Designed miniproteins, single chains, continued (4). Designs and how they scored, part 85

Each design is a single chain, and the fold is of that chain. pLDDT is the mean over its residues in the fold that is shown.

## One batch from the design tools (miniprotein)

Design m14944
Fold by ESMFold2-Fast:
Structure m14944 (fold): chain A 75 residues (1-75)
Amino acid sequence: AEKLAQEGVKLGMEALKLAVTGKTAAIAAGAVLRGIGTLTGIKLGVMSEEEAEREGKAALEAGKEALELAKKAKE
């Protein structure tokens, strides 16, 4: 859960650095915020283990998609 959310933040931050349009920057920022929200929820103990795993996977997928879109938009 935590590792998936951390990787999602990392990929989203990489996407944000590569973003050349407002659209790709917004998508990248959304991925980062989702990952941070998941990590914060885990740290505060307000997420169940199943919710944390699901949200962590979603943050990772959002980060991967954001990075792919940012790379395509830059090319």
Scores: mean pLDDT 76

Design m14945
Fold by ESMFold2-Fast:
Structure m14945 (fold): chain A 57 residues (1-57)
Amino acid sequence: SSEIARQASVVAILKAELYFREQHPNNPNEKWTIDQVQEQLKEQEKKLDEMKKKEDS
């Protein structure tokens, strides 16, 4: 579905953001930002997986 395609794009963007944040590990604020991005990525990947399972139903 179009929703699955959009969610996959969100996941890809978050992965790119995480890789970019890893370029600045010596900034104190970046430690919190990296952790938050990782958690958001996990949440969005879970949502994508749930969407795929619902479409298969």
Scores: mean pLDDT 73

Design m14946
Fold by ESMFold2-Fast:
Structure m14946 (fold): chain A 75 residues (1-75)
Amino acid sequence: MVLEKGIELSKELEKLGHKDLADKVFAVAKLYHDLGLEDEGLKFLERVEKLVKQGDYESARELADRELERLQALE
């Protein structure tokens, strides 16, 4: 589910012209899925969706960058 939701949100972000953020959100969702952290991944996607809905793309990008670095350190 986290990977499917990550793909959906990533496609929405690409449609809005935020391809870099879309790629990062997908990468984070894939890492959560690969690590078996489905619930945490869904919470991450929900937080990104809320920020995007508010037009706060900068905070969404910062969140995605921090989660990407954190999850890569767990591999």
Scores: mean pLDDT 85

Design m14947
Fold by ESMFold2-Fast:
Structure m14947 (fold): chain A 90 residues (1-90)
Amino acid sequence: MKERLERLLRALEQIKEVLKKNDKISDPLYKAIINTLEQAIKLVEKIDPEAAERLRSLLEQFREAYKNKDKEKILEIVEQAIELLREVLS
């Protein structure tokens, strides 16, 4: 469990770096973010149901921000997801 969450945290940190370096979010990157957040929700739900609900809220906010092409909001959401996973792992 913990090792899988640590891998997802590292994946989100790498995604954050890619987002910072790119002006446009590609379809594969969008799908990678969705998949990573969905996997994180499933794992976190077993440990901390409250944190899982917060991640679900962030996932829905991410879908909306992507539709609006709001790169700054997307980066903010990814940073919030990273911080939440760090809390769960502490």
Scores: mean pLDDT 84

Design m14948
Fold by ESMFold2-Fast:
Structure m14948 (fold): chain A 63 residues (1-63)
Amino acid sequence: AELYEKLAKKALAKGEIETALQNYIKALKLDPNNAYLYFMTRFIIENLPDEELKEKFTNQLKV
């Protein structure tokens, strides 16, 4: 989980929102009880400007 979380934070710092979300979701799948990862992933999704991307990542979060 730590590796994906680090990759997600690095991508987020670069403004690579989709890459950040993909890595946060991978981290969350490895550590599904991590409240921080869950809320961070959800927060980023809710602030996406693209409706299609918001739906795509919301569905991935429901794993």
Scores: mean pLDDT 75

Design m14949
Fold by ESMFold2-Fast:
Structure m14949 (fold): chain A 69 residues (1-69)
Amino acid sequence: MTPIEKATRDLVERLGLTEEQARKAALLAMEGISQGLSEDEIVDRILAELPELTREQAREAYRIAKKYL
């Protein structure tokens, strides 16, 4: 399993996100980490692209993505 697949699975199981939402959140978090963005910048980007998520869900997406990188 790739890091993105692991993060996507954890986000679905822990936050109850759809697989599509989870994959998008994980991709945005991993991309932001790779670009050297801060946690707050990544969270704001996730919420801009997925406004249906809470700020706490976006922070957890960042933490899970960072765990698998």
Scores: mean pLDDT 87

Design m14950
Fold by ESMFold2-Fast:
Structure m14950 (fold): chain A 100 residues (1-100)
Amino acid sequence: MAEKKKEEEELKKEQKEILEAVKEAEKEGADPKLIEKAREIAEIGPEAQRKLDKLVEELRKQGLSNEEIRKKVEELIEKDEKLRRVAELQREGYKITLEL
């Protein structure tokens, strides 16, 4: 249960880091639509990543191979609406970082 507080603090740190990157991109004149999408990533991305990390940990404890774990992770991403949305936003958010 002490671990749950640490997880919440790590989640907030991840959100802060994404928001700081978004502010840098906005300062450099990035497209406002891409900035809005990057903010959405900050909101849902850390939670989505935690779901993936938890799944990987549980599957490793069950003794699954790295290939089986990868397949299960890919299936979860396709079935989970939030994870699929994060994958879409990451593709657009990545463009923000690369805009000159």
Scores: mean pLDDT 68

Design m14951
Fold by ESMFold2-Fast:
Structure m14951 (fold): chain A 100 residues (1-100)
Amino acid sequence: DKPSIEEVKKYLEKIDELGFETLRLIDAGAPLEEVKQKALEAVDIAIELFEKLNWKSGVEKLKELKQRIENAKTPEEIREALREISMLVFFALQLKEIEE
């Protein structure tokens, strides 16, 4: 049914780790394709989390952000998409805490 608090924390930890790795790659001047691949890993984990939370509109928004990452021409576009993903994840958790 609904994911446990421990399961949600594991998703968050992985999203944060992958997001940080993506930012590290940008700062290191890694090829855009490598940056995209790491960011796509982060957004896919976020989509899985939102599906487990049964937040359908959130899943649709994350899929839009995934397309933006796939079509990104600069690292800055990927950084902005990751920022929006982090904000959505933060708000989803605040809503989950209120429901509990």
Scores: mean pLDDT 83

Design m14952
Fold by ESMFold2-Fast:
Structure m14952 (fold): chain A 84 residues (1-84)
Amino acid sequence: MAQEIIDRIDALIAELQALNKRQPDPRITAVIELLNEAKAAIEQGNFEKARTLLEIARVLLLEGPPELQRFIPQIDALIEQLEK
């Protein structure tokens, strides 16, 4: 369960890093930092903190352009997985 969520976060970070290399945006860097913090929280067993960090990342994506908004469904899936 936890490893599947970590693997999904790693995949999302990789996609965001690739996007940031093509189209640099400070929001992408902020979201990557939040995802790394969420991953650390999951590794520590702090799923409540991880969920809060993912919700903050979601807000930053929502305030961004369409290229960032396309990642919102992936964040929503991670939040749902942490609720179970």
Scores: mean pLDDT 85

Design m14953
Fold by ESMFold2-Fast:
Structure m14953 (fold): chain A 83 residues (1-83)
Amino acid sequence: DVEEQARAAAEAAYEMSKKLSEEERKELLERQRREAEEAIAAGLPREVAELALKALEAAIAGDLEKATELLTEAARLAVEAEA
């Protein structure tokens, strides 16, 4: 179940972010943005990468419902792009 996996990922990101300082959270987001651009260069649709980054930002903010929705949408679009 994609939604269950998305929720687990959102919860894991939230729990990880709680152990980080504000500066460390900013560095994590910058690293993830760089990885997203590398993935886009490798063929990942930009829309998928942008949704995944928004999901991480939502999870760090504690909005697990929004993070789960965004991750589920990103996964669905990624499957469609590879099909």
Scores: mean pLDDT 81

Design m14954
Fold by ESMFold2-Fast:
Structure m14954 (fold): chain A 71 residues (1-71)
Amino acid sequence: SLDDLIFRIAKKELMEELGLSEERAEKLARKVVELVRQGMSGREALIEAIKEDESLSEEEKKKLIEKVKNA
């Protein structure tokens, strides 16, 4: 399905490009799918998922968002 494709792409990017663990990447990738369903672009959804994640520090969020913006 399209949702499965979005999930797999987001999980891969979160792990390979952003260096997140598989468990963190899966949680964020699930949130990305939800936000894309709400009409956000993949990039907007990824940034918003990072901002909303309660397990990431503010410094980690800042670094990850900058990597997404420069990808």
Scores: mean pLDDT 84

Design m14955
Fold by ESMFold2-Fast:
Structure m14955 (fold): chain A 65 residues (1-65)
Amino acid sequence: MDVDEVIDEAIAWGAAGAPLDELIERFRKEGWLDDETVELARKRAELGFGAGSAVVAAIREQANK
């Protein structure tokens, strides 16, 4: 699975109402997030971004490492 497929998956689960912590744990277990990018996703959600959007931003950051 490439980054674009993972992003589409995160968007779909977020749109389906998956909670932030569930999305974070799922993508972290699959190696698409680390401790640093998990913190980015949490900070994004605290700023009012939706769970899917917050996790997508974190996945993009992870891919740039």
Scores: mean pLDDT 82

Design m14956
Fold by ESMFold2-Fast:
Structure m14956 (fold): chain A 66 residues (1-66)
Amino acid sequence: YSVYYNPKDATEAQVKANVEQLKAEKKGPGLHLVDQKEVTLVKANDSGQQLLLEQGGMKKFGEVKI
């Protein structure tokens, strides 16, 4: 699946750190704390969901297997 984030709420570096933690814990993306700040990570399973998130102003972080 693809992982998306709101660039106004988190930097790419913060998202990367959060995703690595979730991968180690075998958890999926969701609402998480990064450096004491809540960050929303959104999972997109298909191209239609990806397009909707991008139109909503979210950025694609990449592909994650968790």
Scores: mean pLDDT 63

Design m14957
Fold by ESMFold2-Fast:
Structure m14957 (fold): chain A 76 residues (1-76)
Amino acid sequence: MENNRFIEDLKLGMLRGSMEVVDDREEAVRLAARGTAIILYPMSSQDTIDKKAEELAEEMRGRVDELVQRADELFK
């Protein structure tokens, strides 16, 4: 869609918020991915959101060190 920056910033914000709730990085990634999926697909079924969350979690796991560093820099 039109704003790739919005999606990336959303991922960073969700990961930052998740890291404040849980100490485990894997759990934080899972929570961030699910939050991102809910915001991007709010009218979708629970099954669709669960599938999108898993896809996002896999992507974010591959980038977790990058995303954590960028989130820390963006949100202090």
Scores: mean pLDDT 78

Design m14958
Fold by ESMFold2-Fast:
Structure m14958 (fold): chain A 57 residues (1-57)
Amino acid sequence: SADEALQRTLEGLAKRLAEGGPLPDNPSAELQQQSLQILEDAQRRREEEARRAALAA
């Protein structure tokens, strides 16, 4: 789904930020923390979607 593709993209970006990949902006401790939050949020959203799917099934 579009949401799944978006979450995958966000996770990829967050991983790259956490690894200090080549970005226009220099990776900082703050950006690294934001990347971890994005990953945690993406996981929570997946769990919420799975829970809603289970209720609908």
Scores: mean pLDDT 67

Design m14959
Fold by ESMFold2-Fast:
Structure m14959 (fold): chain A 78 residues (1-78)
Amino acid sequence: LTPEEEVEVLIALGEIYLGIANIDYQRGNKEAAIESYEKAIELYREAIRLAQEHGLTDVAREAEENLKYAEKKLEEVK
């Protein structure tokens, strides 16, 4: 994978965990939802770090927006 592709994979994995967290929260599994939101946040932070290391400004911005959204969702469920 190129660095760009690696960042895109990390963002996609974060989106999957965000989706899992939303489903768990809807089903009343609050603790599982929190764990999945935290995993999504970790993946987005890794994506931002990798994107910044390689000067990938556009995907870094995308990952930052996804991170802010996941952090907001985590605050809402706690």
Scores: mean pLDDT 88

Design m14960
Fold by ESMFold2-Fast:
Structure m14960 (fold): chain A 80 residues (1-80)
Amino acid sequence: SLSDEVARQLEDRVREFARREEERRREAEKLRQEALRSKDKETSQQLLDKADQIEREIEQARRDLEAEMQRAVEETEARE
């Protein structure tokens, strides 16, 4: 079934997103730890800004996935 195939692809994408989110979350944490160890205020701020950017990218990727899932459902329903 096309619907079953779409559901499987979406489940695979959700699992891949979860893996990437965990990896990126670990990157952000490492950057925050490096910022705490930095003696240079400017370098510390740049590291924190990079960590914040990673978190924004994770949130954007989640929104993109949700939008893609919604489109896939609507397309499947339209094809019946």
Scores: mean pLDDT 82

Design m14961
Fold by ESMFold2-Fast:
Structure m14961 (fold): chain A 62 residues (1-62)
Amino acid sequence: SSTLEEAIRFVEEKYPGILAGVREVNGEPVIVLLGADEELLKEAARDVEEKFGLKTEIVLLP
C-alpha cells in the first residue's frame, strides 16, 4: 500500500486544509477526504483519482 501512502502525502502537501485517510469498501481501498470547502475537496478527489487511480470519498465538515 505504498500507493495509498503516496496519495495521502500528496493531499497533505498540496491541500493542507484537507485531512486524508483510508477506509475499505467491499475489500477496495478508498481515500477519504475531509474538509470544510466542498469545491476544494472535489478538486483533491479528482487529482487523487487521476494521479493514483484510487477511489475517493468526500466528507464535508460543518
Scores: mean pLDDT 86

Design m14962
Fold by ESMFold2-Fast:
Parts: structure tokens; sequence; C-alpha cells
Structure m14962 (fold): chain A 75 residues (1-75)
């Protein structure tokens, strides 16, 4: 699971770069992928937090359907 966590952290770094470029859709996509890796690694709490952030940025990007989906996963 450590390798999955390391990959998830790299995706979080890419999410930050996308945010700095103003690309909220790309940021949300990186957050979704990172959350999936944390979930596979057994880090349920961390995955839940990252899913919540993905939902926020999908909403900001205008993707209401994905925002709603990941709000549910964050519960």
Amino acid sequence: PEELRREAVELLREAVKAYQAGNFKEMADYLERAAELFEKAGDEGTARLVYRHAATYYQKAGDEEKAKEFEKRAK
C-alpha cells in the first residue's frame, strides 16, 4: 500500500499545479484519482477528505453530477 500512497501524493502535487493554472476541472480529476488510491491503500479517512475536495472543485468547474457523486463518497 505504500506505493499507492506515494502515487496519490504525486497526484495531489499535480492537483496543486492545476489549481495554480486556474484549471479546476483538471484539479478535481487529480483529486479523484488520488482519493481512489488512498481508498485502495486502506486510508479511508484520507480518501474521504480528498473525495470532499474533489466534489468542491467539480462543483467549481461546473460538473454538478460528479460533485454530487463525490459528496456522497465523502460521508
Scores: mean pLDDT 86

Design m14963
Fold by ESMFold2-Fast:
Structure m14963 (fold): chain A 60 residues (1-60)
Amino acid sequence: MLPEIETGASAVELARALADYALAHPSPEARAFLRTVLGHITDPEARAILEEALARLDSL
């Protein structure tokens, strides 16, 4: 077990948590926040999760 900096799994878990929160509380602020976070995420799976959440927010 390495309690050091974890990017892949930690980024995916963070993306899921943020997507869940934004979908539960849809707002322009939530969209802006997800877009900002997406700009700082390099993990492709985490980016895909955030992009899917943004697409769902846009459909509301």
Scores: mean pLDDT 74

Design m14964
Fold by ESMFold2-Fast:
Formats: structure tokens, C-alpha cells, sequence
Structure m14964 (fold): chain A 78 residues (1-78)
């Protein structure tokens, strides 16, 4: 279960990093964002017993990384 979720995260990692870098995020920052988002997915899978598909993992990781980038901008505003 958790190992399968890890494989799904690793499968989408290169694409998500490339997308974030196209957005202007550095490779190091993109890697951190993906690691944090992946950690959330793993924790959810472990606590809920649900195994997200690779597509679901990809969408979630992208959305969380984008929210983190937006939150950094909001922090400068607030």
C-alpha cells in the first residue's frame, strides 16, 4: 500500500518539477514542494487505508505544490 503510493509519487515527480520550474520555481524549491506534498499523500494513505492511483497522486501533488507557492505570496501580502 504505502510502497505503491511512494512509487506513484516518484512516477509523477519529474513532470511536476518540470511544471514548477516552468512557473519560475527553482529546482531545489520544486523538489522541496514535491517532497512535502508527497509526505501529505503518504500520511493520508497510511491513516485512511486508501491507496490513491498515480493520476490522483499526480493531481494532489500538483495542487498542494501550487497552493504552497500561492501561500508564500500571501505571506508577503499579509
Amino acid sequence: MVEEVRRNIEAVRPAVIAELRAEGVSEAEAEEMVERAGGIVLSFAESSGYTPSAEEVGRFVRNVARLEAAARELQREI
Scores: mean pLDDT 75

Design m14965
Fold by ESMFold2-Fast:
Structure m14965 (fold): chain A 56 residues (1-56)
Amino acid sequence: SVEEAIAEIEARREEIYEAMREAFLNLGFDEELADRAAEAFTDIEIEVEIRAARAR
């Protein structure tokens, strides 16, 4: 169901955030900038995936 798909997407939020944070740190960003960038990009990714799931 759409509700199950959304729950699975939200369940991956922490993993996506950690992966993005590590990527920004590896690019030489400081911890504060890496944290803010990872949070923003994770929010965008989750929103896009939820909208795609709702369209199915």
Scores: mean pLDDT 84

Design m14966
Fold by ESMFold2-Fast:
Structure m14966 (fold): chain A 86 residues (1-86)
Amino acid sequence: SAAAALAEALRRAYEHALKNGKEDGLEKLAELLGVAEEGLRVVAELGPDAPDAALEEELAARVREAAERAVEWLRANPEAFEAFAK
């Protein structure tokens, strides 16, 4: 399904960023982690029968919002941010 393909693409993007941006990419990695996690959550909520176009639009919007929240949350919780950086 398009939902599964998009979730897999998000996972691959996260892994790629982790491998190539590890040293200077703490905020970027936190953002991509939040994006990947929210993407999977949206796919689970909408279910396998959701129309591709509607799923893509909803996923894109919520993934963006989740990324913003993830960065804010990590800044408010420095011990978690420090653990993520290791």
Scores: mean pLDDT 54

Design m14967
Fold by ESMFold2-Fast:
Structure m14967 (fold): chain A 95 residues (1-95)
Amino acid sequence: AAPRREVEVELTFKDKETGKEVKIRTRATDDGPATLEVLEGPAPTAGKGYKGEFIKGKVRVYEDGRLVLEKEATGSLDDFARAVAEAMAEWRARR
């Protein structure tokens, strides 16, 4: 049977309106819509989302509930985007 797959992305950023740190988590699976959870900080303004300075991001890939890949980047959103691309390429190469 094909393994159940889940991709998890956590982003931490400083909200420009409140000056507070915000942490969000997005998850996507083969069997449902992507979800967004606010783990820390204020909820996003309806229709606008968040506006802030990137602090760090983490991407995790799970197969059947097991963590198979993890990448983290700090400093810039571009560094995080690269880390995500590298994690996805590594995961695809294992298939």
Scores: mean pLDDT 72

Design m14968
Fold by ESMFold2-Fast:
Structure m14968 (fold): chain A 96 residues (1-96)
Amino acid sequence: MRLLTQSLRAERDGFSLRVDMVYDMDADRVVDVGASATLEGLSPEDAERVRALIAELEALVGGPSGDAHAALSELAALLARLGARITALGDERVLG
């Protein structure tokens, strides 16, 4: 089994977010989603929008990788609009 981890990090004063997506490359499936966020520097409306997109990503566990890539791109676009510094931390493969 081949696992791929894709990480997204976003950061601004009063705001930080990290999302780790784990994919099964052989099955074309999302196997795990880890998310951590501090949203205290955002408006309640923007914080709710970020949490909603994180929940959408978490709901994609067991689904196809393409849907997860689309949702992660939407989250990254929102974070960029909110003025966060976006860092995509490469793709890492673990051979199981």
Scores: mean pLDDT 77

Design m14969
Fold by ESMFold2-Fast:
Structure m14969 (fold): chain A 55 residues (1-55)
Amino acid sequence: ALTPEQKLAQAVELVEESKKHSPFSTERENAGLQAEQILKEDPSLLPALSEELDK
């Protein structure tokens, strides 16, 4: 199982990867869905993820 820190790092990378793709791409949708699954499994990561993305 991943630590909360590892889950946060993966969620950040997935959101950044999602932003690199066109809004109409399957790759953007897949990356976004994977990030959402991480947040559904550990909602406590939401504030930390927002802080990391605002940097």
Scores: mean pLDDT 73

Design m14970
Fold by ESMFold2-Fast:
Structure m14970 (fold): chain A 55 residues (1-55)
Amino acid sequence: VEEGIKKAAEKAGKSPEQVAAVQVVDVSETKVRVTVLFADENGNPVATETVVVDK
């Protein structure tokens, strides 16, 4: 899960401090879908990234 958040942040070019929400959904027995919402310092949404990572 942490690796999925890191990959999403790297893909979006955002810092960990901008992570506003994280959704984790099992897509198989071995994989999870991690959706991360990024916000600016005022709480405005600026990016959303989705990655699939191993459990």
Scores: mean pLDDT 77

Design m14971
Fold by ESMFold2-Fast:
Structure m14971 (fold): chain A 90 residues (1-90)
Amino acid sequence: SIEKVKELLLKLYKIVEEELSEYMKTASDEEKKKLAEIFKEILQILNEAYENKDSIEKVWERFKEQVKKLPKEVREKILKKAEKVIKEIE
């Protein structure tokens, strides 16, 4: 349902925002700039998914593609939390 997709998108946004904000506290200025660019790409995907009314499966695939661009430690934390959210909504 559209409502479940909206809930998923909001939870994915919050996970990424929280994990990136925490990592950025100790990151170099160069890393912060790179992370900010990746975050903008993730936000764009979530916004497009909402506008296009994409399925949960499609949202998850596009989300994983962008998250793979993040540093391994941050990527693994985000994917673990996001996977749990996906299972709870489906």
Scores: mean pLDDT 80

Design m14972
Fold by ESMFold2-Fast:
Structure m14972 (fold): chain A 64 residues (1-64)
Amino acid sequence: SARTEAILRRIAEATGKPVEEVRRGLLAVAALDDPVVRRAAVHDLSRASGLPEEEVRELIDALS
């Protein structure tokens, strides 16, 4: 979705990573289905991007 792409680009800019790398990392987190890994990823990306943790969680959930 347009919103998903916009949030991915924002995280990529904030972290200095390519959008494709950010997308792959989030897909890997979603595939692992590990609450500890998910929590760490949400926290780190929220800190790096300035996005609320809820928006980062929604992004991970939107990526299948």
Scores: mean pLDDT 82

Design m14973
Fold by ESMFold2-Fast:
Structure m14973 (fold): chain A 68 residues (1-68)
Amino acid sequence: SQQAQQYAQQIKQAVEAGDYKKAEEILQQAVKDGLLSESSAKVLARLAREGTSPESIEQAFLNVARQN
Protein backbone atom coordinates (compact mmCIF):
# COMPACT_ATOMS: atom_id res chain seq x y z
CA SER A 1 0.00 0.00 0.00
CA GLN A 2 1.07 3.61 -0.61
CA GLN A 3 0.61 4.51 3.06
CA ALA A 4 2.80 1.58 4.18
CA GLN A 5 5.53 2.65 1.71
CA GLN A 6 5.41 6.24 3.06
CA TYR A 7 5.73 5.05 6.68
CA ALA A 8 8.54 2.64 5.73
CA GLN A 9 10.48 5.51 4.13
CA GLN A 10 9.94 7.76 7.18
CA ILE A 11 11.04 5.00 9.59
CA LYS A 12 14.15 4.31 7.48
CA GLN A 13 15.07 8.03 7.57
CA ALA A 14 14.58 8.22 11.36
CA VAL A 15 16.74 5.09 11.93
CA GLU A 16 19.43 6.46 9.55
CA ALA A 17 19.48 9.64 11.67
CA GLY A 18 19.72 7.59 14.91
CA ASP A 19 16.43 9.18 15.99
CA TYR A 20 14.87 6.14 17.66
CA LYS A 21 12.30 8.30 19.45
CA LYS A 22 11.04 9.52 16.05
CA ALA A 23 11.03 5.94 14.73
CA GLU A 24 8.85 4.87 17.71
CA GLU A 25 6.45 7.79 17.06
CA ILE A 26 6.10 6.79 13.38
CA LEU A 27 5.51 3.13 14.36
CA GLN A 28 2.79 4.20 16.83
CA GLN A 29 1.10 6.28 14.11
CA ALA A 30 1.19 3.21 11.80
CA VAL A 31 -0.48 1.15 14.59
CA LYS A 32 -3.17 3.86 14.90
CA ASP A 33 -3.73 3.69 11.12
CA GLY A 34 -4.17 -0.11 11.27
CA LEU A 35 -1.02 -1.06 9.34
CA LEU A 36 0.52 -3.22 12.10
CA SER A 37 -0.21 -4.47 15.63
CA GLU A 38 1.15 -2.89 18.81
CA SER A 39 3.29 -6.02 19.37
CA SER A 40 4.83 -5.73 15.87
CA ALA A 41 5.58 -2.03 16.46
CA LYS A 42 7.29 -2.92 19.77
CA VAL A 43 9.46 -5.58 18.08
CA LEU A 44 10.48 -3.21 15.24
CA ALA A 45 11.33 -0.42 17.72
CA ARG A 46 13.50 -2.86 19.73
CA LEU A 47 15.31 -4.10 16.59
CA ALA A 48 16.04 -0.50 15.53
CA ARG A 49 17.49 0.36 18.96
CA GLU A 50 19.60 -2.84 18.87
CA GLY A 51 21.34 -1.62 15.70
CA THR A 52 19.42 -3.37 12.91
CA SER A 53 20.18 -1.56 9.64
CA PRO A 54 17.72 1.09 8.32
CA GLU A 55 17.21 -1.03 5.18
CA SER A 56 16.33 -4.13 7.25
CA ILE A 57 13.88 -2.16 9.42
CA GLU A 58 12.23 -0.74 6.27
CA GLN A 59 11.88 -4.22 4.76
CA ALA A 60 10.60 -5.75 8.04
CA PHE A 61 7.96 -2.99 8.32
CA LEU A 62 6.78 -3.59 4.74
CA ASN A 63 6.60 -7.36 5.33
CA VAL A 64 4.48 -6.91 8.49
CA ALA A 65 2.24 -4.26 6.85
CA ARG A 66 1.57 -6.57 3.85
CA GLN A 67 0.33 -9.31 6.24
CA ASN A 68 -2.26 -6.94 7.77
Scores: mean pLDDT 86

Design m14974
Fold by ESMFold2-Fast:
Structure m14974 (fold): chain A 104 residues (1-104)
Amino acid sequence: MASVEVLERLYASLSPEERAELLELARKYEETKDLEAYYGIIDIFARQLARLVGPETAERIRELLKRMAELALQPESEEVREEFLKVAEEAVRLFEEALEQLRA
């Protein structure tokens, strides 16, 4: 999956300090399901992605990931599911574009 490859490359490009912060936020999210911890993870990846592929693409991906998280917390409905799938499809497309830029 292109999104996994982008995240793996972004993680590898992080500083030791940023990796430590990311791991602590990931641990907190797994233990508490705190949405703010999840947003912190998104922010770290978005900052690094902006350095590699530019701030416009990074901010768009950041917005889509936050929207997906918000939709995941809403009650299950056909409208919420359809919106989630649309946002996810756009996020995948942008991650594929980012992966191609990282390969260049």
Scores: mean pLDDT 74

Design m14975
Fold by ESMFold2-Fast:
Structure m14975 (fold): chain A 88 residues (1-88)
Amino acid sequence: SLKERVEAAFERVLAEAKDKYPSAIPVLERFKELLLKHLETLPDDLEGIRTAMTLAFYELAKERPLTPEERQVLERFYLHTLITAGIE
């Protein structure tokens, strides 16, 4: 399923980030929690995946203001996860 591909891609990208961007891990782990929550309730299609990721970003930003650097890291993580999952 697309959801399984996104979850696997996210875990792979997160593992790489632990080596290269250790200071960003707390933000990325929180984003993962929010993403998985929304993936459970949305359809297993491209629109559902994109909606889940958008909602996760929105909720994360509402919990506290994100710095410009954190936003850039999350946006790159978003795109890299979609590319790795074979969606983009």
Scores: mean pLDDT 78

Design m14976
Fold by ESMFold2-Fast:
Structure m14976 (fold): chain A 83 residues (1-83)
Amino acid sequence: MPYIANVVITAENEEAARKAAEAAAEALKEEGGKDVKILKLDATTYAVTASFDTKEKAEEGAKKASEAASSVPGVTGVTTTVT
């Protein structure tokens, strides 16, 4: 069964939130994530999801995505889950 990495990003403004979501999506793709999706929840909140073949890859992908998103100026929070 696939494992889903989910990254929820909050930021002080829409530009920072969008840049962080794009950075997280790129990190998930680099770690082998499939079906990478960016979801705008509100002006300053985005969710980014990807599917992985193993839990270990999903956890590593979520970690890299969190690091990438957190590097964007104006990001106020990043939460990751793997299911």
Scores: mean pLDDT 85

Design m14977
Fold by ESMFold2-Fast:
Structure m14977 (fold): chain A 77 residues (1-77)
Amino acid sequence: SQAQLISLAEDLVKAGLTKADNNYLLQQLQKGASKDDIITALVTRVKLDSDTINQLKSLSNKEEIETILKLAQELLD
């Protein structure tokens, strides 16, 4: 649901996701990075709890992770 994607975006920002890291991840998606590539990059850069990581891994497609990062971009502006 959109509410779940918004909640995940808020969790990433609260965990310390920066504008610079978020912009990097969005660029990697545009270069063809997979959902798993982005999740790996996220957990390397940001200390996420296991619930947040499991929710990200359970996402159906790359388009959902892109939506989360775009929502995070709005929160970081």
Scores: mean pLDDT 86

Design m14978
Fold by ESMFold2-Fast:
Structure m14978 (fold): chain A 68 residues (1-68)
Amino acid sequence: SMEEVEKKTEEIIEEAKRLLLEEKKSVDEVLNFIAKKAKELEKEGMPSEEVEKIEKKVVQYAFELVNK
């Protein structure tokens, strides 16, 4: 559902934010983390269309955060 996609998106965004700001991981490491999470969701049976939407939103957020 769209509500489930939004919740998953927010959870992954918060993890990515923590990795960037608190653990000071590189952008490449965080992008690898996001890609790994997307693959895990796909393996768990989430439709590829929904996984792609989550991945795109989280990647966009990470780029916006580091380019400010």
Scores: mean pLDDT 79

Design m14979
Fold by ESMFold2-Fast:
Structure m14979 (fold): chain A 89 residues (1-89)
Amino acid sequence: SREELIERLKKAWEDLLNSPEEEKQRIAEEIERLAAEYGDPSSRDNQLRALAELLGLDVSPEELEELLLLARRDVAKKSLEEVEEVLAR
């Protein structure tokens, strides 16, 4: 159902934010796959609009794609900081 898909996408996003770096790429791909299922699979813009709605974001498709890229980068930065903290012990 639509509600089930929304819940799965939100969980995948939460998993992305809290996962180790090695899993983040796989989770990001799963999020994009779920967005494609929710929206029109023939249109990237429709996929991004569906994802924005599911995440409760008031953004354009272009802005969301930029935010998704930034989120992936910030997640990668956080992973690096965590690795450095462990190595300092």
Scores: mean pLDDT 59

Design m14980
Fold by ESMFold2-Fast:
Structure m14980 (fold): chain A 90 residues (1-90)
Amino acid sequence: SFREEVKKRAEEIIKKIKEKADEFMEVVDDPELLKEAQELWEKVLEEYNKLYELILDPNATKEEIEEAFKKFEKVAEEFIKWIEEKIKEA
């Protein structure tokens, strides 16, 4: 179903973030960068939770779910890019 496909795509993005975060933690010991990573991760979780609630809501429209997914994907991509840049600088 559409909802199951969106959920799977979101879970795959979260898995990629976890893999990148593990790599980041292996190479970065700066407490200020670790704090910034936590703040960016909190933003990802906020958008993920909004998306997840819409996926579980039988009254949510496809347009609402798609818009929430786009917001989640954008914040997640920004976080992944940030991690990759900090790993390169380490």
Scores: mean pLDDT 87

